# Designed miniproteins, single chains: the designs that were tried, part 1

Scores and structures below are computed, not measured.

Each design is a single chain, and the fold is of that chain. pLDDT is the mean over its residues in the fold that is shown.

## One batch from the design tools (miniprotein)

Design m1
Fold by ESMFold2-Fast:
Structure m1 (fold): chain A 72 residues (1-72)
Amino acid sequence: GPSQEALNKGIAAAIRAIGAMFNVEVLGDRKSGIRDAEAARELAEEALKLDPDNEVAKRALELAEEAIKIAE
């Protein structure tokens, strides 16, 4: 069903989005931060395609896009 696969992808996206933000804001590594954020965005978009109401995936997508904006 959509819940388990979407949940797993949403959690994976959240972990990568947190890592992206840490790379950008704590380590100052904008290049690694952008790459991690792009990966998080892709996972979050896949999770939302399976379950559009997945709040974890929505938050991960927002965090990933914020990391990209800060890195620019």
Scores: mean pLDDT 86

Design m2
Fold by ESMFold2-Fast:
Structure m2 (fold): chain A 87 residues (1-87)
Amino acid sequence: MEEALRALREGRYDEAVKLAEEQIKKDNGKNVKAYAVRAMAYALRGEIEKAEEDLQKASELLRQNPDDLDGAVYLLAAATYLAIAKS
């Protein structure tokens, strides 16, 4: 996850998507933060529909575990990135 966030900060969006994808697989699709980070990378790549799908998945997972404060923070960031990308 840290490497995916680093790739995102460095503008390496393709790498950020790949690294977040690997984390999603490792966590059996249950990691809110991983979906949120992939959504941010998709939004920055202009892949709005993919970003929306990942944001929806992250939101659903957060509803199942509302005490995931780290996941909630990254979900809010992803929603903000998507809103900017759609503007």
Scores: mean pLDDT 85

Design m3
Fold by ESMFold2-Fast:
Structure m3 (fold): chain A 105 residues (1-105)
Amino acid sequence: MKEEIRKLVDEGISLAREILELAKDNPELVKAAQELISTLERLKKAIDEGAPLEEVRLQAAEAIGKANDLVSLAEKLGMDEVVELARRIQDLLTRILSLLDASAA
C-alpha cells in the first residue's frame, strides 16, 4: 500500500509540474500550481517518513483542496488542458484517500 500511494503522489507531482509549464504565462495559475506541488511534496514526505495515518490523511485532504482551487481557476480562464490535468490529480488524490481508508479498516 505505501508503494502504491507513493506512486500516485509522484504521478500527481508530475502532472502538477506539467500544469506549471502549460500555465507559465498566467501568474495566478503558476501560483496555484506551485502551492499544489508544495502540498504534494509535503504529502510525499509524510508518507516516506511514516507519519501517523491521520496526518497523511490531513495532507491528502489539503492537496485535494488545492487541486479543487486549481480546477476552478483553470475553468474560469478557459484553459481546458490545465482543467483536464488538474482533474486527473483530483482522481489520483481520491484514490490515495481510498487506499488510506482501506489501510485503517
Scores: mean pLDDT 84

Design m4
Fold by ESMFold2-Fast:
Structure m4 (fold): chain A 109 residues (1-109)
Amino acid sequence: DIFDGLEDKVLDELLARLKEVGEPGSFEETRALIDEAYEEVLKEIESLGLPEDVQKDFKEAVERAKERILSYLEERGVAYRAPNDEARKEMVEILKEAIKRLAWIDLLR
């Protein structure tokens, strides 16, 4: 209910921001951006010095968040690419924010 509404809001905001910064592309190009954002979020979690159990729970939530974003975009038949390096960095930061927000929503359920 409320958590589903929060997830939908994050995903809708993500789609709008990717559409603003990115250009239409292949799903493979979009997956590469998502994978880059995912790897950067994992490195950030590892750098926090959290207890092993907490770190594991965050990593698992982040993995589920990545799969949720992939499913959302695939279900809608939308894919985006970065037109240049500046846009690529911005799109990766947008995706990192969405992954973190979805992971937090998942952990609060």
Scores: mean pLDDT 87

Design m5
Fold by ESMFold2-Fast:
Structure m5 (fold): chain A 99 residues (1-99)
Amino acid sequence: LVERLDALPPAERARLEDLGFKALIEASKESTDPEKVIEKAKEILRKNGYSDEEAELAILAAQESFNLLKAAVQATADYGSDEPEKRRELAEKRLAELR
């Protein structure tokens, strides 16, 4: 599946990612359980006339982007649940490393 996704032109991959994200957002209105959201998103795509393979590729593309976003959000949450001053200190340290 990943190999098929990687073989797609960048524009087509971006289209599938956008399609998958929109389906996941719509599905997330009905459930907060990630597995149920994924299942519902695939159903939404199939109902909209997409093939099973296109639905799987769209959700896979969105999941890869979502996992990256989830990792970024998790890193932010692990630090951002604390005081704003600590977030500012981290930002200043990153800027110092950039020269």
Scores: mean pLDDT 66

Design m6
Fold by ESMFold2-Fast:
Structure m6 (fold): chain A 92 residues (1-92)
Amino acid sequence: MKYEEAEKYKELGEEYYKEGKYEEAIEYYEKAIKLQEELGKPDAEAYVNLAKVYMKLKKYDKAKEYLAKALELDPNNPKVVEAIIELSKALE
């Protein structure tokens, strides 16, 4: 199922992020997000992960954009809150 593909892309994005391959991490997180949206099951955590990659690249405007989307999807998710705090500290 496409949902299993979305989870696989999310896992690949996490692996590339851990390896410091940020452009590849972005590609796979974007693929995961696209499939999740097509399935009507958007995942706030995928947006958080994408935002964290942009923070590593110091593209803070893009990180803010994706964290805003994650917050709209799941405002009480601890990972969303933690990522917002991390971004706030990076901007200080």
Scores: mean pLDDT 83

Design m7
Fold by ESMFold2-Fast:
Structure m7 (fold): chain A 118 residues (1-118)
Amino acid sequence: MAPVVVGTLTVTAEGSETSVTLTVTVTNNSAEDITAPVRVRVYDEEGRLLAEATLPPVKAGESQTVTLTIPASEALGRELLVTAEAEDATHHYFAAATLLPRVGETSTATAPLVRYAK
C-alpha cells in the first residue's frame, strides 16, 4: 500500500547570539488518531543528535507543539535536520524538515507527515 500524507511537520527557528530556539508543531489532518507519542529529534549535518523531545499522541484533527533550545555554537549558521516519528500498533509515521538558523531571523520549514503501513 502506498504511503499517505496525513499531516504536517512545521519547524520555526529563532536565532540569537547565544542560542537557537526551535518551535516544532506536528499536525494530524487525518480521521485517525496517532495513538503513540511522537518523538522529535534534531540533527546536525554530520548526523549528530543535538536535541530531542517527545510530543503526546496527536489525535485526529489536532496539533501538538514543543520548544527546543540548542546552543548557538552547535546550531547557528548550520543546516539542521528535524525529524518527527511515531510508531503505533498499525502504522509508522515520519516527517523530516531542514532549515538554517541565522541571528536575528525567523526561519520556517514545513514537511509532510507521512503514514506507512506496517
Scores: mean pLDDT 87

Design m8
Fold by ESMFold2-Fast:
Structure m8 (fold): chain A 92 residues (1-92)
Amino acid sequence: SKEAEAARLKAEIQRALETDPNPKARRVLEQGLVAADRATPNIAVTIYRIALEQARAYREGKEVEAVVRDKDGSPTLTDDSEIEIRLEPVPP
């Protein structure tokens, strides 16, 4: 279920925060926990997954940011079911 998946991912983020020395990774993991706190389980899973992926990218020395878009590709948050979150390279 999405509730169980969200709980598992939240626990994974909390464990990562206990051991991760990378300040950028820690920041996005903490922001993910805050952002997902009031979200539905489906949206929380997406937020947690992106936070973990962004933290991994930072540990690999990659410069990326999470961009929230609605379903038509606009960087606008209109509905939980229409949210698309992607990791995009930071412009040089």
Scores: mean pLDDT 70

Design m9
Fold by ESMFold2-Fast:
Structure m9 (fold): chain A 55 residues (1-55)
Amino acid sequence: MSIEEFVEEVLERAEEMSEEELEAVIQFLNDLKKTADEATQKVIDEAIKKLEELK
């Protein structure tokens, strides 16, 4: 699964995630963002913002 596919799957399941699961996913995405290209970083950043809104 690509990073983009992973992000989409996470966002689809995010509403069912606990706060602890959301925090773990956000941490993982922040780590991925550090090594991603600019386009992928934008996708990850948007995902993180949506996940933080659900907390």
Scores: mean pLDDT 79

Design m10
Fold by ESMFold2-Fast:
Structure m10 (fold): chain A 88 residues (1-88)
Amino acid sequence: SRAEKLAQVREKLAKEVREVMEKAGVDQSTIDAIVDRILNNEPLSVEEIKALIEAVYKVEGIEIKDEEIERLAREAHERALAQAAAAA
């Protein structure tokens, strides 16, 4: 079913997010919270998105300013909330 396929996509995404965050040295409680939200199709908080962006850039060896991380995280959070509201 479509629901089963979407659940499998979320499981794959959660695994990839866990791997990148573990490689970046993010604490286990933060990783578990983010993975749980992804598996339950819940929007990530601004702080969770910031942690994910920082982890990705750290793993890739790319420098990013704190102000840029904050901006990207807030934009992503607002977009996720708008999509959730439109689906309700």
Scores: mean pLDDT 83

Design m11
Fold by ESMFold2-Fast:
Structure m11 (fold): chain A 108 residues (1-108)
Amino acid sequence: SRIDIVLEAILLLGEIGGLLYDAYEAGEISEETYRRIVELAERALELLDTLDSPLVKEARRLLEEARALFEEAYRTGDMALVRRALQLVSRANELLLRELDRLLAEAA
């Protein structure tokens, strides 16, 4: 269902956020963390592509921007970009929670 897809995306964004926070606190991005975040982001983007909602489209755009900033952070070691990526992931998650509320109201 659309609800299940949004819930899965929220869980994936939560894991991405945790990994970004851990990298920011450590002041470095390990190769393992880089690969895991990229895999989680690709899966979340694929899930969000299946939904036709303005909130989901904006969340997807924010996640794509966060991914680009994170990839640059890994290349450059610039932790300010990790912090910016974390902020964008947090904002995308807020939009997905709003979409979840909308879908639950529609189902009631």
Scores: mean pLDDT 91

Design m12
Fold by ESMFold2-Fast:
Structure m12 (fold): chain A 79 residues (1-79)
Amino acid sequence: GPMSLEKARELLEEGARLMAEGRLEEAKKLYEEALRIFEKNGDKEGIAEALEGLGYVYRLQGKWEKAEEYFKKAKELRE
């Protein structure tokens, strides 16, 4: 519902902040929660943004192959 989508957007913003602070595991958890909410609501753009957030976290952790997987999934969902 609308409140769930607003919460998911807040989780993306907080995840980005935590990622900028180097708090990568905390950022990952927030992006995963946002992804779950967007998937439940069928928000393709929100799903893509959460997947991109996870891709950036994996890239910062040096997990390049994992990051590429997530960026590819996000690109395939973009309208």
Scores: mean pLDDT 89

Design m13
Fold by ESMFold2-Fast:
Formats: structure tokens, C-alpha cells, sequence
Structure m13 (fold): chain A 50 residues (1-50)
């Protein structure tokens, strides 16, 4: 699903990204959990911050 793919992509960034990418991904995931955002919405937000 799109949700599974988005979550996998964010998890890959958290594991293999640069220190800054990992920090941004962690913040975006924390915000998504707090605001009830989907993983797809979280991934799109991460992309727009680049």
C-alpha cells in the first residue's frame, strides 16, 4: 500500500540518511503521530523540506 511504502521510505531515511535527514525524518514522524497524519502525508512533508 502507499502507507506501507511511505513508512518504509521514512524508515530507510532514519537508518541510512545523513544526520540532518535523520533528524528531519524523526521530527516529521513525531509531528505526524501528534497530529494524526498518515505516513504518506509525513513523507510528502519530508520531501517539501528539501
Amino acid sequence: SMEERARAELEEVMENGTPMQRLVAAVVLALAKKEGMTAVEALELFRELS
Scores: mean pLDDT 82

Design m14
Fold by ESMFold2-Fast:
Structure m14 (fold): chain A 74 residues (1-74)
Amino acid sequence: GEALLAEGERAAKAGRLAEAVRLYGRAAAEALAAGDLELAHRAAGNLQRVAKEALERGDEEAVAEAEREGAAFD
């Protein structure tokens, strides 16, 4: 859980938004399976943040990945 969250943070910082979304989505899924609601909430929040950044930058692949993971765009 934490390792995937850290990898997602590194990918986001490097501008690899689609990879960051996938890693945060995996971190959230792993956390939910383990009953770690705090980690799941943090991963979901980071995914939502990266999803908005991807939309602003026109990163269509990252936006599509974020939609698959349940991100909201309003």
Scores: mean pLDDT 81

Design m15
Fold by ESMFold2-Fast:
Structure m15 (fold): chain A 69 residues (1-69)
Amino acid sequence: MSKEELIELGEKYEKLGEEYLKKGDLEKAIEYYEKAAEYYKKAGDLEKAFEADVKAGVLKLEMAVKKVT
């Protein structure tokens, strides 16, 4: 894949993560943000990859809190 195609895939998965987050599906939102980070990493866009990883990490913490409360 070209770098441009990898960035487009990252953006697509990031939008899916946002969509599932709005639906309250934290597990799928995490999965799609992690996929977005993976494609941004492959494209060499480390800033977008880091931002997507942070979004996934925050949601993982929210899920951990939900399991104990």
Scores: mean pLDDT 82

Design m16
Fold by ESMFold2-Fast:
Structure m16 (fold): chain A 56 residues (1-56)
Amino acid sequence: SMEEEYEEYIQKLIERHNMTPEQQEKLRSTVKKSLEILKKGRQIQEEAKLEAELAG
């Protein structure tokens, strides 16, 4: 999934920039929250589209 790919990319960035555990946790938490919001928005969009098709 797209979320997993982004999480892996973030992990790679952490390693490349030698981030501290505190910085890693902050970055991961922030991005995870952002991705969750995006995922919810996408789910709502997909559901609304499917519901409109089925509700005919």
Scores: mean pLDDT 74

Design m17
Fold by ESMFold2-Fast:
Structure m17 (fold): chain A 57 residues (1-57)
Amino acid sequence: AEEAARAAERAGALGAGAGAGMATKDGYPNSVGSRAAMEAGTRGDAEAARRAALEGA
């Protein structure tokens, strides 16, 4: 539970950090489809981690 809560916090930070990093690197190709897919993947992972933390609590 506590470990899962910490993982959720880190997933949130990773989601924000990874999103920013991908935005910077995402210049090739800069198509909305590719970017949306990457962002959705990152957000989905962060949300799944948060749900796991809540469920573990």
Scores: mean pLDDT 54

Design m18
Fold by ESMFold2-Fast:
Order: C-alpha cells, then structure tokens, then sequence
Structure m18 (fold): chain A 60 residues (1-60)
C-alpha cells in the first residue's frame, strides 16, 4: 500500500541522515517496490534515485 511505501521511504531518510547508508538503501528499495506495485511511478523513481544516492555513499 502507499502508506507502507511512505513509511519505508521515511525510514530510508532517517537512516541516511544518521549515516547508515546500507539501511537507507534497503528502505528506499522497499519504498521503490511498494510505490511501483501501487502504480505511483513518479514516487517509485524518486525512491530509486534516493537508493542510488545512498549506494554511492557506501562506495566512498
């Protein structure tokens, strides 16, 4: 559901703010799948972009 997607996205943001990039990637990935499955392609793309940004931090 969109509520579950929004919750996952928020948890991703909280993890990112704390520097926990692996946890952020996990939650943003969950948000991407949930938004995609609910048909919210714009929010799905946003969540995917956030996951990519968090993943870049892991490689540094």
Amino acid sequence: SMKEADEAYKKGEEAYKKGDYKTAVSYYGQAFRLYRDSGDLEKAKEALQKAAEASEQILK
Scores: mean pLDDT 86

Design m19
Fold by ESMFold2-Fast:
Structure m19 (fold): chain A 94 residues (1-94)
Amino acid sequence: SAADAARGAAGAFEKAIEYAKQGNVRESTIYATAAALLAVGALLESTDPKQRELIEKALEYIRKGMKALDEGNVEEAIKYFEKAAEYARQAAEL
């Protein structure tokens, strides 16, 4: 379901954040990529406009976080991933 995919995305982001805090940029990028794929899957399955809006916001913050990570701004990336996880979790509750 869209909710299950969104919950999966939130979990993957929690791991991306954990690895980023450890300075493990490679593993953080892998989990952020997995979370992005799960969020896209959730968007494709969702028919609820509010759930779709929350998933789209999660995807926006994923993109910002991955860009920050590529630029070496790990602290900024963590903040964006935390926002992405928050929106994904909210989508999963619908």
Scores: mean pLDDT 87

Design m20
Fold by ESMFold2-Fast:
Structure m20 (fold): chain A 67 residues (1-67)
Amino acid sequence: LTGEEQVNALVEDVKSGKITPQELGEKLTELFESGKVTPQQIAEAVLELYKAGVSVDDINTILSSIK
């Protein structure tokens, strides 16, 4: 899977409750540190979750989990 495909899968996993907001932030950090995704792709994923109705508290948890 490409980094973009992995990010899209993680976004769906958070939306479905399969992973926690904290786990998403940690996994996005790993993808960024490995060079698989850009800061722009991370920002777009977070914005998509916000538009999909994920709570502000959960968005804050994701952002706080990204290094």
Scores: mean pLDDT 80

Design m21
Fold by ESMFold2-Fast:
Structure m21 (fold): chain A 67 residues (1-67)
Amino acid sequence: SLEEEIRRALLVMQLYLAKKAGLSPEEIVELVRRALPDLSDETLEKIRKAVEEGKYDEAIDLAVEAV
């Protein structure tokens, strides 16, 4: 559980920094794919859509739930 919490915290930090750096939706999706290689294409598509719509909190929630 602690290891999972640390992984979630690191992923949140990486996504927050990516947003601040102005990464494109495609770059953010690639970051998520690298962090969570077993994530389903359906979930990745939801994350892509959320980022494209500026809903970064929703995108982060979708990614961290998969950890």
Scores: mean pLDDT 80

Design m22
Fold by ESMFold2-Fast:
Structure m22 (fold): chain A 80 residues (1-80)
Amino acid sequence: KPVTREEAIALLLRYAKKAVDEAEKEGFSQEEIDLFLRDLAAEGKRVIDEVLAENWTLDEAEERFEKVYKEVFEKHKKRL
């Protein structure tokens, strides 16, 4: 039941794709998208390490990734 490293990485990749699609719709420049993705990758790696260390379930991991995704997105949206 604990999420695997492979599942956690797949979640991060899914959120990276969502990040590109959503940022493009919000009118982010390519440079702004690149900065957003870099921050998302860094925070996502921390979430992967946290989730694996605490043996969280896939549902718990998804909820954590969703929160981090929203925080990073709003941070970059405010810079516009």
Scores: mean pLDDT 82

Design m23
Fold by ESMFold2-Fast:
Structure m23 (fold): chain A 69 residues (1-69)
Amino acid sequence: GEEDARRYIVEELKKQGLSEEEAERIAEEVLRLLRDGRGAEAATLLQKHGMSPDEADRLLTRAHILLNE
């Protein structure tokens, strides 16, 4: 569900050195983009915060699965 997806994204962003508050803000934006089918924009947002294209794609794939369970 959404809670599991958000928590996963927050944890991964914190590993990139973001604060809890920043990670939560970005996770919320990523989830909104995923719900709208805007995965390319979500990937770009994650890359701005230190993720490689491969890391962003892997995160979004797992987040999408969690969001829809």
Scores: mean pLDDT 87

Design m24
Fold by ESMFold2-Fast:
Formats: structure tokens, sequence, C-alpha cells
Structure m24 (fold): chain A 74 residues (1-74)
């Protein structure tokens, strides 16, 4: 069961990194738009979308691994 927990922690950590990347890129995009830098804002929006997709994938994997770990404890 400890291997499932390690995999869960790894996926959860990756999801958190991607969530921070998404939030940071989104904030930087908003700031760039307010400053009139449309090209920079578009690049940050692209980075936010990539991080959001990676976050969703890693979050789903972490949830699946958590369920497997919880079932293995029973």
Amino acid sequence: VQELYRKYVSAYSAANINKVGYETSRELAERAEKEGNKELAEKFREGAELNKKAYEQNKKLAEELKEQYEKALK
C-alpha cells in the first residue's frame, strides 16, 4: 500500500506545481493586459492553459491513486 501512497503524493505534488503555474501565469496575463502589453498577455494566457490542463490531468491521477490507496487499507 505504501507504493500507492508514494505515487499519490508524487501526482498530488505535480498537480500543486501546475496549479501554482496556472495561477501565476493568469495573474501575469492580467497584469500585462492592464499595462497594454497584449503580446506578453497572450503568451502568459497560453502558459496558463498548458498548466491548467496539466493540473487537471495530475489532479485526476492523484484522486484515482488516493482511492486505490484507501481501498488497499481496507
Scores: mean pLDDT 83

Design m26
Fold by ESMFold2-Fast:
Structure m26 (fold): chain A 56 residues (1-56)
Amino acid sequence: SAAEERERIAANIRAALELAREQRDLSTAKVALKEAEREGLEDVVAEARRLIEELE
């Protein structure tokens, strides 16, 4: 289903954000932000932007 697919995509992007946080990798966080924006995942976009601000 579309909802199930969206949850899977969101989980993958959140996993990338956790990796970026652990490694303090701004580039990985920015890539995750672009993916979240492409998928229209507003909550994940907010999480990614917050992490980028913390890493800068």
Scores: mean pLDDT 84

Design m27
Fold by ESMFold2-Fast:
Structure m27 (fold): chain A 79 residues (1-79)
Amino acid sequence: EIKAEVLDARLEGDELVVHVKVTINGKTAELTVRVGRDGEVLSVLPHPDSADQLTNEEGKKASEAAIEEARRVAEELGL
């Protein structure tokens, strides 16, 4: 079961930077997603303190959940 929560969202020049907390299989990870002007996902970076606790598959699912939340924020802002 996956839960994602937006902790922060801000514009840095032409990019939207979204900080997302994802809980997967009882594990928690924080990820920073950067979204470009046209709504394209530019990068997904895990917070260093959470990275080592996820399996490769859990990390992939957490990144996908964080991307979905970042896209939602971008669409709400008209990006």
Scores: mean pLDDT 78

Design m28
Fold by ESMFold2-Fast:
Structure m28 (fold): chain A 87 residues (1-87)
Amino acid sequence: KEKKEKAEELNKKGLEALGRGKYEEAIKYFEEALKLDPEYVEAWVNLGLAYARLSKKEKAIEYAEKALKLDPNNEKAKELLELAKHI
């Protein structure tokens, strides 16, 4: 429970960094969130999106696929996978 709450807080900080164009900072927050909760689908999607913003196609695809393995119907993960293929 505590680990999931901390993971959500870290994900929020990552999203704030992502919104400010601080992509490397965002990645660190999302990685820490996933270290605490490896099944956190939104954090996998957000990590992949940050890599897509850095034009890191292979990493963006990898993390979109991880999110889809956890939640095959996740629309944001499907959108990210499509976005990443065009990098």
Scores: mean pLDDT 88

Design m29
Fold by ESMFold2-Fast:
Structure m29 (fold): chain A 55 residues (1-55)
Amino acid sequence: SDELIKKLEEEKEELKKLIEELEKKDQNDPIVAASLAVLKAALDFLEKRIEELKA
């Protein structure tokens, strides 16, 4: 499952880049704020799944 962990780590890095790009936009925009909330939740989910797979 090391290959699966590697794929999830790559998805996590892509998600972090998207979050960084959105954080540079106007955070008073409701669409930007909603997108950030969804992506941050997805990042948290991925981090927890990676931890479970390493256990």
Scores: mean pLDDT 82

Design m30
Fold by ESMFold2-Fast:
Structure m30 (fold): chain A 87 residues (1-87)
Amino acid sequence: GEFEEKIEKAREYLLKAQEALAAGDYEKAREYAQKALEYAMEALRAGPEASPEQIAEAVGLVIAAIGLMFEAGLKLGGLEEAKKALE
């Protein structure tokens, strides 16, 4: 139910973040990656009924979103900006 809906949104925003990064739109890439992170975290909060495989997928999306935020941050202002993007 809700877990799957949140994971679908996380995947959608992760793809948008990747597309924005490829297009050189680093501000949008960071914003979309942050949305992907938010949805993946909401999925993890949605309940104990999630299977181990579903939890692993949600954690993978969290890691991927954080990585994209870091990469976009590096492009925007280097290491210090990338570190801020992870806060």
Scores: mean pLDDT 82

Design m31
Fold by ESMFold2-Fast:
Structure m31 (fold): chain A 55 residues (1-55)
Amino acid sequence: MSPEEQLAALEEMVRRGAPFEEIAARAMEIRERYPDDAEVHRRVQELLDRAVERV
């Protein structure tokens, strides 16, 4: 699975208003899979920030 596919799935979860615990769990999985990818980490954090703003 590509990082873009995983980020797209996370973005869809945020867009659909999935429970924050599910969004956080998915975000953690993506960070663990791509530990050295600063761009992926930045995009994950942006999506987490967006999810918090909607709560």
Scores: mean pLDDT 80

Design m32
Fold by ESMFold2-Fast:
Structure m32 (fold): chain A 67 residues (1-67)
Amino acid sequence: SAPAASALQQRIAAAIEADPSLARYVEEAVARLRPEADRLADTGGKADVERLLREAEELALALIEEA
């Protein structure tokens, strides 16, 4: 089963449900963190992946809240 959604994921999901155009900010957050994600695919452990996922969630929410 997928991990339980974090509080940040729940806030992002609620924002996108209210305004689907905000989904573009999730894509922007992913794009900004892609170089680090690519690095972690070769060398990172579980903790590094979990930290990057949190950073992506925090960035996506920040971009949504600034929109």
Scores: mean pLDDT 75

Design m33
Fold by ESMFold2-Fast:
Structure m33 (fold): chain A 89 residues (1-89)
Amino acid sequence: DEEALLVAFVAAVLDRLGAGELRDAFLKALETGDPELQAEASALLRALVAAEPERVRRVTLEEAIRLARASDDPELRAALPELEAALAA
């Protein structure tokens, strides 16, 4: 379930960033295991991070906080103070 949770998290982050093409490439790369699709998804991700590093960081942290708050996992909830401090910085 950790893998499914991570996949859902990454897809939600990419959707919020408006990176629908990267989201679709990421999901297809995971489904197929195709190294060419993995390379394409990686290239698109690097370009997005290079173009908007602060926005990527903010959206990623906001989604991580949302996931941790909604989770029944005490380890994820224990990470909340660090995630909130990182977002405030």
Scores: mean pLDDT 79

Design m34
Fold by ESMFold2-Fast:
Structure m34 (fold): chain A 56 residues (1-56)
Amino acid sequence: DPLQARLDELREEIRKLEEELKTAVKNGASPDVIAELQKRIEELEREAVRLAMELG
């Protein structure tokens, strides 16, 4: 199922970005870097929710 494969891919991308965000916060990255990572996670989460609703 192409939609299920895309949803799984999005969940993996979100997980990797969350780990990247944790590392950035721990290492004192700039607020701009942290904000960009958070924004990207939120965008992928919205896409994942839409795909999950489409799958039922």
Scores: mean pLDDT 85

Design m35
Fold by ESMFold2-Fast:
Structure m35 (fold): chain A 73 residues (1-73)
Amino acid sequence: APPPPLPHTPEQDAKLREIVRLSRVLLEEMEPGEVGLVIQNGDVKKARELGGDEAAEALRQILELVGKTLNES
């Protein structure tokens, strides 16, 4: 059977929904290739240059949420 059981905690669902929401903000302010680059490099300054303060803050929050999620695994 395909790999299946997800931790269905309200906290984990909230974090995933927030990451998706913030990723949409980046995609509204920047091109998809630029979004991938700034996420891969964790370059908040570059996100600000390309998509403004909203993109920079969205990336910062994504990196924080991803870091916390990976540390909980």
Scores: mean pLDDT 72

Design m36
Fold by ESMFold2-Fast:
Structure m36 (fold): chain A 79 residues (1-79)
Amino acid sequence: TAAARAAAVAAAEAALAAIEQGDYISALKHLGTALRAAREAGDEEAVRLLEEASIALVNGDTKTAQRLAREARERLLAA
């Protein structure tokens, strides 16, 4: 739904802001919210990007997490 897609965008934006602030616990929570909303929207590629972003963040790869979360946000906005 359009509402689920908008929720995924908002959560991805919140995750990116949290990464910038060094708040990785909040970033992971927001990525989890974005992932659930992307699943509800039926966007399999956004789901994949958000799952990979979460894995990168858990592994301390903040640059990869930021890139993947931005790609997911751009994809969700373009659809």
Scores: mean pLDDT 87

